# Designed miniproteins, single chains, continued (3), part 100

Each design is a single chain, and the fold is of that chain. pLDDT is the mean over its residues in the fold that is shown.

## One batch from the design tools (miniprotein)

Design m11477
Fold by ESMFold2-Fast:
Structure m11477 (fold): chain A 80 residues (1-80)
Amino acid sequence: MKEELLEKIREILSKYFTPEMVEEAVKIAREFLEKGLTPENIQEFFEKLRELAKKHGLSDEEIQRVLDEVAKAIEEFLKK
């Protein structure tokens, strides 16, 4: 279910992002889920999240932690 994955992504993002960044990132995630969970679309989604996080001053290490947790959530969703 797309909403279940969106809520899981929101939980992950809320640990690292401000509330304003979370809303921007969730909007990006919703657009991504509408396009479909292909490897190409997943890569585009991660690049957009990286750009958003860099714009708001997160370190490369913080960005990598966010992307790793989001990747695991997507992988777990695809296995169910």
Scores: mean pLDDT 80

Design m11478
Fold by ESMFold2-Fast:
Structure m11478 (fold): chain A 88 residues (1-88)
Amino acid sequence: AAAEAADQAVLDRVTSAALALRPELEAALAAKDYARAAELLRKLAEVAEEALRAARAAGARPELIDKLEEGVRGLRELAKRLEELAKA
């Protein structure tokens, strides 16, 4: 369906951004550079927030909006926890 295909395109953009950041995130975590890991997760959250804004403007399905909102919240919470580890 057209709406499902459009929703998938939004998810594909977020997935592509996550895959692009994955090697740097893995390297930061391996180095215990939690400040860098938090920075990378905040960048991913920004991509997800832009996708959420675009999805809302396009009238995306409520289920996609809910998943994107949950994803943004999860990424920001994880980044906050990593920032707290960097300060410890």
Scores: mean pLDDT 80

Design m11479
Fold by ESMFold2-Fast:
Structure m11479 (fold): chain A 80 residues (1-80)
Amino acid sequence: GEEILEIGKKLLEEFGDDPLVVNAGKILIEVAENEYSKLEVEIAIGMLRIMVGVMKLVGGDEKAIELIEKGIEAIEREYG
């Protein structure tokens, strides 16, 4: 939970001007701080993967994309 929370907070701190990145960070914080079911976690991962796909399509910040992908990996490691 702690790694997921730290990544989410870092996204908000470093990329607070990008609404898509801010929403990805908020999803990570929600997963870390709440008792989500496996299905709710899988939905959150799906949403984060869509956000990453959109960012790659529009030429979003490469560092933000990498942090979101690390957040997804941290969720999959903890709940997988």
Scores: mean pLDDT 85

Design m11480
Fold by ESMFold2-Fast:
Structure m11480 (fold): chain A 70 residues (1-70)
Amino acid sequence: EEAREYALRLKAIGGLVAATDPNGELAKKYIDLADEALSLPVDEARRILEQVEKEVGLSAKVPAISPPAA
């Protein structure tokens, strides 16, 4: 299923974000989006994935909004 592939990629991004988000809110947001993508049309799921990839800023390193915080 195409939507499932997009959802899995969204979950992978959520996992990467979780490593730099100690509160887990951003990671949870992306994981929730992955679950939503499973119930959306494929074109919408793709759009969500593209937006999330842009938001996390695909860089060689995760620039993250999370310096050594907390």
Scores: mean pLDDT 66

Design m11481
Fold by ESMFold2-Fast:
Parts: structure tokens; sequence; C-alpha cells
Structure m11481 (fold): chain A 70 residues (1-70)
């Protein structure tokens, strides 16, 4: 499975979790998604991997953003 296909599936599952009111699951999915983004940027652009603190912050911000749009 491509990185893009996996990221899209994680985003879809995150939206479904938010609609179901399962914010804990949405956050777990967001953590996996932001980790994949960080790893892809490191591999393709030589960017340093995001710290655990940055990954958690970005995952939380992503869930909060999607909650406002759903």
Amino acid sequence: MSDEERMRRLLDQMVEAIRAGDLERALELARELVRLISERLARQQGQPLWSDEELERFARELVETLRREV
C-alpha cells in the first residue's frame, strides 16, 4: 500500500471515529497519520523526524480541526 493510500484511509477512519464520538480512537489514528507524514518527509526531503512532543501536538491539533469541520 502506498503512503498516500494509507494516509487517506487513516483520515477516513479518523472522520468516522469523530462522527461516532470516539475521540480516543480519532487521536490514536491521528498519531499514526502524523508519524507517517514525519517519516515520509524525512525519507523524501531529508527533514529531521518530528519529536514525540511535536507528533502529539500535531495529532491533537488535527483531531480538533476535523471536529470543527465534521
Scores: mean pLDDT 81

Design m11482
Fold by ESMFold2-Fast:
Structure m11482 (fold): chain A 82 residues (1-82)
Amino acid sequence: PPLSAEEQAELRRINEGTKKGGIEELIELGALTEEQGERIREAMDVALQAHLEGKPVPQEVLDILREGDRLVQEVAEEMRRR
C-alpha cells in the first residue's frame, strides 16, 4: 500500500534533518566539499520523491548515494586514525 500522508511528512522531515545535521555538518568540517554535499543532497531529494511516488529510484541517483556513503566512511576512518 502507498505511504500515508503522515508517513510521507515524517520522511520529508527526516530527509531535511539529514541534509542539515549530517551533510551540511560534514561540509562545514571539511570532510566533504560543497560540490560533493550538494550532489548528495540533490540525490537524496530525488530518491525521496521517487519513493513517495512509488517509482523506482534512477540508477544514477543510487550511484551518487553510494559514492557519498563511501566518501563519508573513508573520512570517518581517516579521522579515527588521527
Scores: mean pLDDT 73

Design m11483
Fold by ESMFold2-Fast:
Structure m11483 (fold): chain A 75 residues (1-75)
Amino acid sequence: ELDRAIEALEAGNYEEAYKLVKPLFDALPPEQQAQVRAAGAKLTKEEVLAVMRSGALPPEVQAGVLYGYLEKLKA
């Protein structure tokens, strides 16, 4: 699922990436949702891709960072 979200983000298919990460983001506790959303909103596309590709963070946290970035693009 994260691999598909990374591919969608690279292709500029932001709507698909958003749909793929939203369920993972929604599974996070509310406090973690706020933190990862805020973190993602501050990143560039290249920084988000680096986070997603690193594999260093839990999948749900990676998804939350991407979700926060995508929300910023919609605003």
Scores: mean pLDDT 78

Design m11484
Fold by ESMFold2-Fast:
Structure m11484 (fold): chain A 84 residues (1-84)
Amino acid sequence: MAEEYFNKGLEAFEKGDFKAAMEHFKKAIELAPFPSEIRAFAYGYLARIYAMMGDQETAEEYLKKALEEAPNERVKKVLRGSLL
């Protein structure tokens, strides 16, 4: 369910299909419980995609949501270290 959409988002992201990646990550967020690691990382990947597309303002908002929804400090460290 949520994990399946998150994995589809990762696959699309790796292929450079950012439109499909965004749709899958948004679906993963819809289906995942709050708070959850899946929601936090999905928001983090959305932030990265928007940053890569030059939309820094939207990227900052998604990164903020990712950190807010991170269930523990371990997840927050991964987000800060690898996702913009």
Scores: mean pLDDT 80

Design m11485
Fold by ESMFold2-Fast:
Structure m11485 (fold): chain A 63 residues (1-63)
Amino acid sequence: SAIEEAVRAAADAEGYLTAGQASAVVNAHWEEVSDEAVRRAGELLHANGGRASAEEAIEALTS
């Protein structure tokens, strides 16, 4: 999906995203991301100190 491609493109060399990178993906794809998905991604990033793996971010934003 477009969101999966955007998340993978934003991820660092270790496969992680910061809250800022995740926010940029959401802003670029706001029409495709539900409020519930944004909430899940926010909770994930908060729990992990502002950093999440690409796989976790994709699951939060696309489920």
Scores: mean pLDDT 80

Design m11486
Fold by ESMFold2-Fast:
Structure m11486 (fold): chain A 77 residues (1-77)
Amino acid sequence: SAVEAAARWAAEETAARVAELAAQGDIDSAKRLRDRNAAGTGRLLASLGASPEEVARAVERVREAGDAAIEEAVKRR
């Protein structure tokens, strides 16, 4: 679905962006970006008529991708 595709893209984009910040040592900015992107994705999908379960799934996907990227970047430092 378009909702699933948008959620996947948002998670991948978030992972890449937060990984860059975390690699620079800016963990606080990486976490803030993760949180903003998760919330923003949820609000956007809800405004486009996504169901509550679709919104919740998308938010979790973005948060999980961001968390994994931050943890991986921290381990490489």
Scores: mean pLDDT 86

Design m11487
Fold by ESMFold2-Fast:
Structure m11487 (fold): chain A 108 residues (1-108)
Amino acid sequence: GEELQRQALALLKQALKTKDTAKQKALLKQAYDLLKKVKNPNIELLIEIFHLSNLIILRSKDPEVVAIAKEIAELTLEMLRKSGMPELEIEILEGIHLLVLGVWNVTS
């Protein structure tokens, strides 16, 4: 699982650096597909992926890019929940994600 998570993380970092919206969407879709294949996830890498997906949401003006990044953030939250992360920590991360979506709705 860790190698797939590291590959997904690298794709998200590339997505943050590109100004090409079509390339950004392709990178995000590839990252999402890799994450769906992960078994026994590394928790620290999931948190990093979650954080980067939210940063992509905040920085993007493209609703399709935001939709894919939102799916990545929500998938990583579900994976963290299933991994046995304490409920309070999950609630804090979910709160951060909802705040990010709220900020994007106001600023975009």
Scores: mean pLDDT 87

Design m11488
Fold by ESMFold2-Fast:
Structure m11488 (fold): chain A 80 residues (1-80)
Amino acid sequence: SMQREGLLRGGELLVEAGRRAGVEDEARQLTEQVRRRLEQGDYVEAGRVLDQGLDLVRSHADPETRERLDRELERLVREL
């Protein structure tokens, strides 16, 4: 359950960072894929899709947005 919660919350962070990076629609589509994989019980593929989304956002984000995303991900890991 913690892994599922982490992936869902990671998807929320992805959408927020994607909005700041100007790629909100792409981030939302990838987050929807994460949710679909979680519904199928495919946690490994859900994690892979989340990583793809994070890489996409980082490639489009300015340094401030990247640093904020990294801090929010570190906080998420500590809360789980």
Scores: mean pLDDT 85

Design m11489
Fold by ESMFold2-Fast:
Structure m11489 (fold): chain A 87 residues (1-87)
Amino acid sequence: SVKDTVEELKKKAIEAIENNDKEEFFKYLEKLMGLGLIIATIAGVTEETMERLNELGDRILEALRNNDKKGAIEYLEEMVKLIYEVG
């Protein structure tokens, strides 16, 4: 299911954050954002959802730059909630 895919991608992104693996993290973040945009496009709310996803992505990247793993994970969880709200 879409939910199972989103949860697996979230799990892999969190594991990458915990392991300080930036390459794997960006790979899974890109997949989550891409899936969110596909769902938003199907739902007819692409522009608003894209803006919100990009804002959350920026927050995650800022948290990681500041070595704030907890903050990065919290923003990632907000991104997943947004994907579920749209779908």
Scores: mean pLDDT 86

Design m11490
Fold by ESMFold2-Fast:
Order: structure tokens, then C-alpha cells, then sequence
Structure m11490 (fold): chain A 80 residues (1-80)
């Protein structure tokens, strides 16, 4: 359901904001994710579009911190 995907995105944003508060790339990714959540709630995009952006954000975060690969892989499996 759309609300489950939104919760996963919100949990990801909270985790990355707390863990990397000074990282401008992560701040930019989280801002984009918030915009997509808003657009989904307004009916302007599909759940699949939010999933696509979230997958891209997970790939970007793993490139910044490879220790998050296991976390990202678990989220990606839940989005499949």
C-alpha cells in the first residue's frame, strides 16, 4: 500500500538526517523524497514513481556509506 511505502521513506529520511546531518547530498535527496511524498498525497504521482525515486536514493546513500548496503537491500526487497 502507498502508506507503507511513505512510512519506509519517512523512516529512511529520519535515519539519514540523524546519521548525516551535515551531508548536503543526503539533505538534497531527502528534500526530493519529501516533495514526492507530498505529490503522492495530492494524487499527482503514482506509488511506483515514489518507489523509483526511493530506489535511486538508496543507491546514492550506499555510494556515500557502503555500511548501509544491508539496510538498503532489505528496503529494496520490501519495495519489490
Amino acid sequence: EAEEVIRLVEEFVKLTDEKYPEDETIKGLNEVLHKYIKQLREGKISTDELKGVFRAALDSVVAIDPELKAYADEILERLA
Scores: mean pLDDT 83

Design m11491
Fold by ESMFold2-Fast:
Structure m11491 (fold): chain A 65 residues (1-65)
Amino acid sequence: AELTAQAERYRQGSEGAERNAKILRDEAAKATPEEAAGYNDLASRVEKIRDELRAKADQLEAEAA
């Protein structure tokens, strides 16, 4: 139960990170080249966090099984 609840929180965190990365990519498309570089760098960092949160959720789900 606890591991499943933790996995769900990491899964939700990953989904939040995905949405934030999309917003940053959309902002980059509307920005000046200088600003776009900053948004794209942040989006890449958030996408990495998304992937790490997904991996953690998958691991916790496997441990709960």
Scores: mean pLDDT 85

Design m11492
Fold by ESMFold2-Fast:
Structure m11492 (fold): chain A 71 residues (1-71)
Amino acid sequence: GIPAQPSSTEQLRATIEALLAHPLFDTLPPEQQAALREALEQLRAGADPTSIPESTLRLAEQLALEVAAAA
């Protein structure tokens, strides 16, 4: 059987992990790189997505769309 669909938290974590592994990550300003790394660490520690700054969540979503468009 197929595993249950990932929660929004699991999807966000997977998205940020994929972004950190992507070459695009190294082209980001240092503050954006730090924000994404911090968000990933918090999510891996079991933090609620609502504890992540909205600006960081929007950044992750925007970059994920750019990566998808470039692929």
Scores: mean pLDDT 76

Design m11493
Fold by ESMFold2-Fast:
Structure m11493 (fold): chain A 67 residues (1-67)
Amino acid sequence: DDVVRRASTYLQDTFGLSRSDATRAARTVIGYIRQGNIQGAIDYLQTTFGLSRVDAQVIVSRIKSLL
């Protein structure tokens, strides 16, 4: 999926995630966004990667722009 690849590349380049972790995170975040569950995407990023709410919101917004 082209969107998953673009989101994965963004997560690798900006946050230093491994290819495997970035791909899994991209799929999970895209899944939440497609379901309209923005809060679920934010919570997942904060809980799984220890990101701040602000950083998680920026990531979700950026990935949403790729959909």
Scores: mean pLDDT 84

Design m11494
Fold by ESMFold2-Fast:
Structure m11494 (fold): chain A 84 residues (1-84)
Amino acid sequence: SSIVEAARAGLEGMRESETAEQLTGSAIRIMGSILEAYLKGDKEALEEIRELLRRAAEDPSLSEDARRVLRHLVEGADKYIESL
């Protein structure tokens, strides 16, 4: 799925981010993927993205700021899945 691939690209951007600006850009890309999947009614893509983000939120190789952002994105994805 191109939507899931965009979310993965956003996660890689978070892993490579050195600044708050870079982290924000990567988070926006992930948010865009979540929103696109929701608007298309693609529950399978939303569930796959949610699981990717949940695992990343528990990854100690990511900064605490990145993990905090990812926890909020998981919460958002869960609300969208519940709404479908």
Scores: mean pLDDT 87

Design m11495
Fold by ESMFold2-Fast:
Structure m11495 (fold): chain A 80 residues (1-80)
Amino acid sequence: SREARRRAVLAGATVSMVSLHLYVLERTGSMTPAEADRLLARLEEARRVFAANRDTLSPQEAANFERLVEDNRRRLEAVR
């Protein structure tokens, strides 16, 4: 449905916002394990919303989302 696709797209936007926040924390020297844990929690929430609505996206869109999530997760876990 249109609503399910909107949910999936917004989950992708959330992952992009996590990437931006990660960038800001790194550029300001404010990255800490606690901040990384907060961003990881947000990333996992976006992943759950995406999983519930992924059938509205193409396989390529879904694969791209999963790749972006994994890239961000790896960077955040490196801080811990």
Scores: mean pLDDT 84

Design m11496
Fold by ESMFold2-Fast:
Structure m11496 (fold): chain A 97 residues (1-97)
Amino acid sequence: EKEELKELLKKNGSDPKVVEELLKRLEEADETPEAEELRERLRERLERLTEEELARAESEEEKQRIRNGHEAAVLSLLTLNLEELEELLRRLEEEER
C-alpha cells in the first residue's frame, strides 16, 4: 500500500516540493498497531459516509466527485500521526448520529 501511494503521489503531484513533503510525512507516519487500527476504523466510517452521500447524489458527475473525494480522504489517513488519527475519530464520532 505505501509503495503504491508513493508512486501515485509522484505521478499526480505537479509541484515536486509538495510531493517531497507528502512522501516525508508518509515515511514519518506512525506504523504502530494502534495507528493502523485507527486507520482501519476511520476507513470503515469514511466508506459508510460515502455510501450515504452516493445515495443522495442524483447526477453521475456528483457521484464521480464523491468517489474522488473518498479516495483522497483514504489516502490522507496514511499521512496522519496517532494523535491526529485519534482526534479525527473523536470528531467523527461526535458528528455521526
Scores: mean pLDDT 68

Design m11497
Fold by ESMFold2-Fast:
Structure m11497 (fold): chain A 86 residues (1-86)
Amino acid sequence: SRLERAQQLIEEGLRAWRAGDLETAVRHFLEAARAAPGSEVGVRALRLAGVAYFQLGDFDRARALFQEALRQRPDDEGARANLDAV
């Protein structure tokens, strides 16, 4: 399913992040978000991509991703907290 694919892509992104490859992590998280847009899993992927961009120093892309996560799920407290931190 699209949700299973998105979850697998998040796991691959987290594996890349633990290996220190933030650029690869971002690519996997963005693919996960595209696989399941508007879902809890897809919004989590947008937030993870935003955090990775923040750690890369790309604050504009981080902010845009947190805003998109909140647009897709306005009640997502994690996306709101992340946006407030940027």
Scores: mean pLDDT 89

Design m11498
Fold by ESMFold2-Fast:
Structure m11498 (fold): chain A 82 residues (1-82)
Amino acid sequence: NMEEVEKRLKEMIESAKKLNTPEAQEWAELLEKALEGDEEVKELVKKYLELQEQIRNERDESKINELGEQAAEVEKKIKELL
């Protein structure tokens, strides 16, 4: 459901802006561009949001790092399409 993806995307943008790091600000800008993107971009954003939800629920630091690397790879693909 793309409405659900767009809602989570807006929540992520807001959270990233509050985090006040260069990486979070860059990611917030990218997510804002993805909101206006095609279906392929929105599918990648959905995958990114699923990875971020897994990170929030994970307690093992090594797994958090692994999921973070997967999220970074998805972010790279989104940047290539935008």
Scores: mean pLDDT 76

Design m11499
Fold by ESMFold2-Fast:
Structure m11499 (fold): chain A 62 residues (1-62)
Amino acid sequence: DELKKRAEEFEENLKKGILELFKTSGLEDGFAKIELSVKGDASTDEKLAELLEKFKEKLEEL
């Protein structure tokens, strides 16, 4: 349970950091699309993995 809470906090903090980077770069829309694409009944680990993968791909497009 403690590990689950820590993982969820990490995911939330990661999302906030990514959003801030996209806002600073004028790519707020890009983050919104990434967040939407990882929404669903996926586990926290799956959501985090998808978010990281899409974020890395988006950064490499810059």
Scores: mean pLDDT 61

Design m11500
Fold by ESMFold2-Fast:
Structure m11500 (fold): chain A 81 residues (1-81)
Amino acid sequence: SMEEEVEKILEGAKKGIDTLLADPNATEEDLLTLVETLVKEMEDLKIPKEYQKKILEEIAKYLESKGQLKTAEYVRKLIEE
């Protein structure tokens, strides 16, 4: 189902964020690249826009909870488009 696909994408993205945040060599640019890759993958998979926005909203909230405010702001701007 689409709900199961959304949950799977969200879990994968959160794990990717956690991996980058645990890496002392990872930069904010790496987080931005992860978000850009996620958006492209959702577009390539033809995920409906409403579900893409739901995923991005949860990712922005997760980034905010981890103190990644600049990357979260970037994600929120993507939702507004």
Scores: mean pLDDT 86

Design m11501
Fold by ESMFold2-Fast:
Structure m11501 (fold): chain A 87 residues (1-87)
Amino acid sequence: MELSEELYEELKKRLEEARREAEERGDTRGAAVLDGALQSLEISGKQKDADMAISSLRAMARAARERGLTRAAEVLEELKEMLEKSK
């Protein structure tokens, strides 16, 4: 499955907004998880590999949930679903 430029830019924007919100509220752990996801998405975007992006988001969402970072997990799960619904 091909990762479209438009979808990549939308995912990146949502991740950057979520990271900024986490930083503003002092959620340093949530911000770090979202920053890691942004870096993984940048790599996947350069390779145009939607399956790699989905796999990375899924792994990070699970790790965030297990650590009680509910907001970060919800954001990552939403982005994963957006990718899964793309062509």
Scores: mean pLDDT 77

Design m11502
Fold by ESMFold2-Fast:
Structure m11502 (fold): chain A 70 residues (1-70)
Amino acid sequence: MSLEELEELLPAARGERVSLEELRKMFPELSDEELEELFKKTDKDGDGYVDLAAALHAYNELLKKKQKEK
């Protein structure tokens, strides 16, 4: 893969796509189990990456669910 292709595909032009490791850094409020659950719900492509927008939506839903559980 070329560096230029990654720059074009990733930010702004296509929207951000992130790995599970990057999600862990972005959502430090979530436990490892919660991050795994969020990733499972958003990784429909099975390529190990998720759309940041989809992940943010799932994160918001998960936060609401956490408050309701305990």
Scores: mean pLDDT 65

Design m11503
Fold by ESMFold2-Fast:
Structure m11503 (fold): chain A 111 residues (1-111)
Amino acid sequence: EDLPVVRLVIDVTGGEKAEVKAPAAVTLAAGALLELVIRNKSKSGTATVRLTLTGPHLEADLVFTLKPGEERVLSFQLPEAGTYTLTVDATVTDEKGSTSASATTTITVTA
């Protein structure tokens, strides 16, 4: 069989209050590919996203920007069974100013 793929969608919205909408927890098998889809759902405002993923023998820290309606796909093969922590911090900036929000997902990789 091909490598199993688990897709996790994270939505970022700006406005009067920013929001990062992510699942609280996800489980996948060891050797599966984790595909993260980060979407800027704001009608206006550019999202500056900091994504951190930490766990056994893995530390990732990425910063990128998404214009309104843009999305970014990031793929990780998680190297071993254990608990991983995904944190998404987003600041959405438009003509009215900047608002920030964050979300954390716990990723459990089973042997």
Scores: mean pLDDT 84

Design m11504
Fold by ESMFold2-Fast:
Structure m11504 (fold): chain A 63 residues (1-63)
Amino acid sequence: METLRIEAGGEKANEAGQRAREAALRGWRVEVTTSGGGSAGGGFIAMAEEGGGEATVTVLPDG
């Protein structure tokens, strides 16, 4: 099973969440990690195409 990993900090977490939901609707396994304020690096999203099913999106609280 293909896994889509999304990393985003702060404000970018919201956009990552929407992208994750769309990927899940395409049948990908999506894991979202958000970083609390203090991360110097920006968030990014990597996506792979895998069609045909439903996937679960897990969004962790920014802690």
Scores: mean pLDDT 48

Design m11505
Fold by ESMFold2-Fast:
Structure m11505 (fold): chain A 74 residues (1-74)
Amino acid sequence: MLSAEELRTLLLIAAKELLPEEEFRAFADQVQAILAATSDEAAARDAMLALGRELARRHGVEEFLALVDQLEAM
């Protein structure tokens, strides 16, 4: 299974590739806030995956949604 830190890294790499710099920075800040607020690995992972799905939907990027689904299965 992917750790919360590994999931963070993969989500941020994908967001950096697909999003404008400002949107990427906002997403990175939100991911950091989730990890800082939650010591429960499973809860942190679920929150990051939910945020990633919302981002994919907002940007209309099917590739990012598919990536989030793959990461959830890991």
Scores: mean pLDDT 79

Design m11506
Fold by ESMFold2-Fast:
Structure m11506 (fold): chain A 59 residues (1-59)
Amino acid sequence: AEQVIKEIYEKAKKEGKDKETMIEEAVKKILEYSGLEETDEVLEKLRKAIEEFIKKEEE
């Protein structure tokens, strides 16, 4: 999961995408990659994990 988030983050940065777009693209990619059920709980957990990752990279 972390490797996928990093790749999407770096790609979005090169393309000049905003933080919200990065998060949504990463969520979508992780769901496809992991086969996780698309529930509100899963989506919320993924968004939070990605937000924490981005904050860590931007520190």
Scores: mean pLDDT 73

Design m11507
Fold by ESMFold2-Fast:
Structure m11507 (fold): chain A 95 residues (1-95)
Amino acid sequence: SEEEDEKVYEELKAIAEEAEANPDPEKLRALAESLVDEKTAAEGREIYEKLLENYDDSEKLNELGKEYAEKFKDASPREKFALNLYAKAAKLEAE
């Protein structure tokens, strides 16, 4: 049910907030992979690699952000959360 999905999301959010207090790209990716199926994890890894390779190109990053927002607009809250963790990991790795 939607209420059960929301409760699971809140539990996972608390775990993610603890991980984000001392952010580590490897730990954020591991957390993201634990939240979703292999298909979504594979898509998240592609996002991570694409963002990392284009991190010095702000125009390309904006284009990729729009493409990913459109591609995943209908994804579940859990999937969106996990994909956002992959994006955060790419940013931390590049910086």
Scores: mean pLDDT 77

Design m11508
Fold by ESMFold2-Fast:
Structure m11508 (fold): chain A 76 residues (1-76)
Amino acid sequence: MKEERELAEKEGEKELEEILKRTKEVIENSTKEELEQMKKVIEKALAELDKLDPSDEYVQLLKKMLEELKKLIEEK
């Protein structure tokens, strides 16, 4: 079970990389207004995740993903 969880985490990382790639393409093709809307959605999602158990590796992974997306939007 513990080893199966580690494999699922590695598969999740690959899915996150694909999501990040797709999101980069969306960000590059988005208007300034759409980018501001996406940033607000990400900030709300991060605030909701802060209410969850911070020791949960899944929660930590989601936070890292959302922070990376926010960074990509801010760097544009």
Scores: mean pLDDT 71

Design m11509
Fold by ESMFold2-Fast:
Structure m11509 (fold): chain A 68 residues (1-68)
Amino acid sequence: SLEELEEKIEQIQKDIDNLFAKKYETERARLLAEAEAAGLPRDEIVQRLKEHDEKFVEEYKKLKEKLS
């Protein structure tokens, strides 16, 4: 039914949003941990996080476009 389809679409979008957020947080935490373990200065860590954020924003936009 239409209602079932709408619920499934909503669930898929939420699952994708959650998965993407989880992947973002996980990769961000990993990058931070690796940089800290390597003894990188804060400025270098910030640069790596910015690069990660920019790439993630672009990938997220592409994903959302496909789901529109």
Scores: mean pLDDT 80

Design m11510
Fold by ESMFold2-Fast:
Structure m11510 (fold): chain A 70 residues (1-70)
Amino acid sequence: MAEEEAERVKRLLEPIVGKKAAEAVARYLKKYEEKYGFNAAFTAGLVLRAIGAELDGKVEEFTEELEKEL
């Protein structure tokens, strides 16, 4: 379930990017799955994970900007 995957993503990212950024990413992926389906959300998650390494402290801000496009 998207809810369970979102919780897992949050737990995995929290030690790396901080609690608020991890929560923003998990929320975005859950909303993306609700709107576009699981396969699209899975792909978005992989892309966001790859980009996350380059975003430094801007992971939360970037994810919030993406949520505005949903």
Scores: mean pLDDT 65

Design m11511
Fold by ESMFold2-Fast:
Structure m11511 (fold): chain A 79 residues (1-79)
Amino acid sequence: SMTEEEEKLVDEKILENYKKDLGLSEEELKELKELREEKKKIQKELKENPDDEEVKKEAAKRLKEIEEREEEIAKKAKE
């Protein structure tokens, strides 16, 4: 099983490959890294608070916003 630090390093390598292959800017790469880190934090909060309805509701909203932004960046890169 990968640690959180190992997962971050793998994500960074994948994102750097995407930057090279898809022509992402430095700002877009930085934003994508930040969005992935926030996603992991939200998933950890959900795991620690599985019965908290408010945490689940806020997490669902935030994850949707992150996913929409990731899709926007990916769509721009494919154009």
Scores: mean pLDDT 73

Design m11512
Fold by ESMFold2-Fast:
Structure m11512 (fold): chain A 77 residues (1-77)
Amino acid sequence: MEEARRQAEELLEWLKEADETGKKEKRKFETPEKVELSPEEKEMLPEVLKEHGLESLSPAVLQEVLKIQHKQVQALL
């Protein structure tokens, strides 16, 4: 499960960097693409972010996270 571990590490590191950048600039990040989420994914993500202490992400950063999460879930399923 080397890919799963790498994806998890990169996702966490990216989330930390994105959260820091979002707070520093205090500006909206423009998301490259809007992500349509299933109701289950919408409910799951806030809890996951809360567990990692990233619940205060900017909306733009949150959408990027949702995009990555959606793609990763698709690859696992």
Scores: mean pLDDT 54

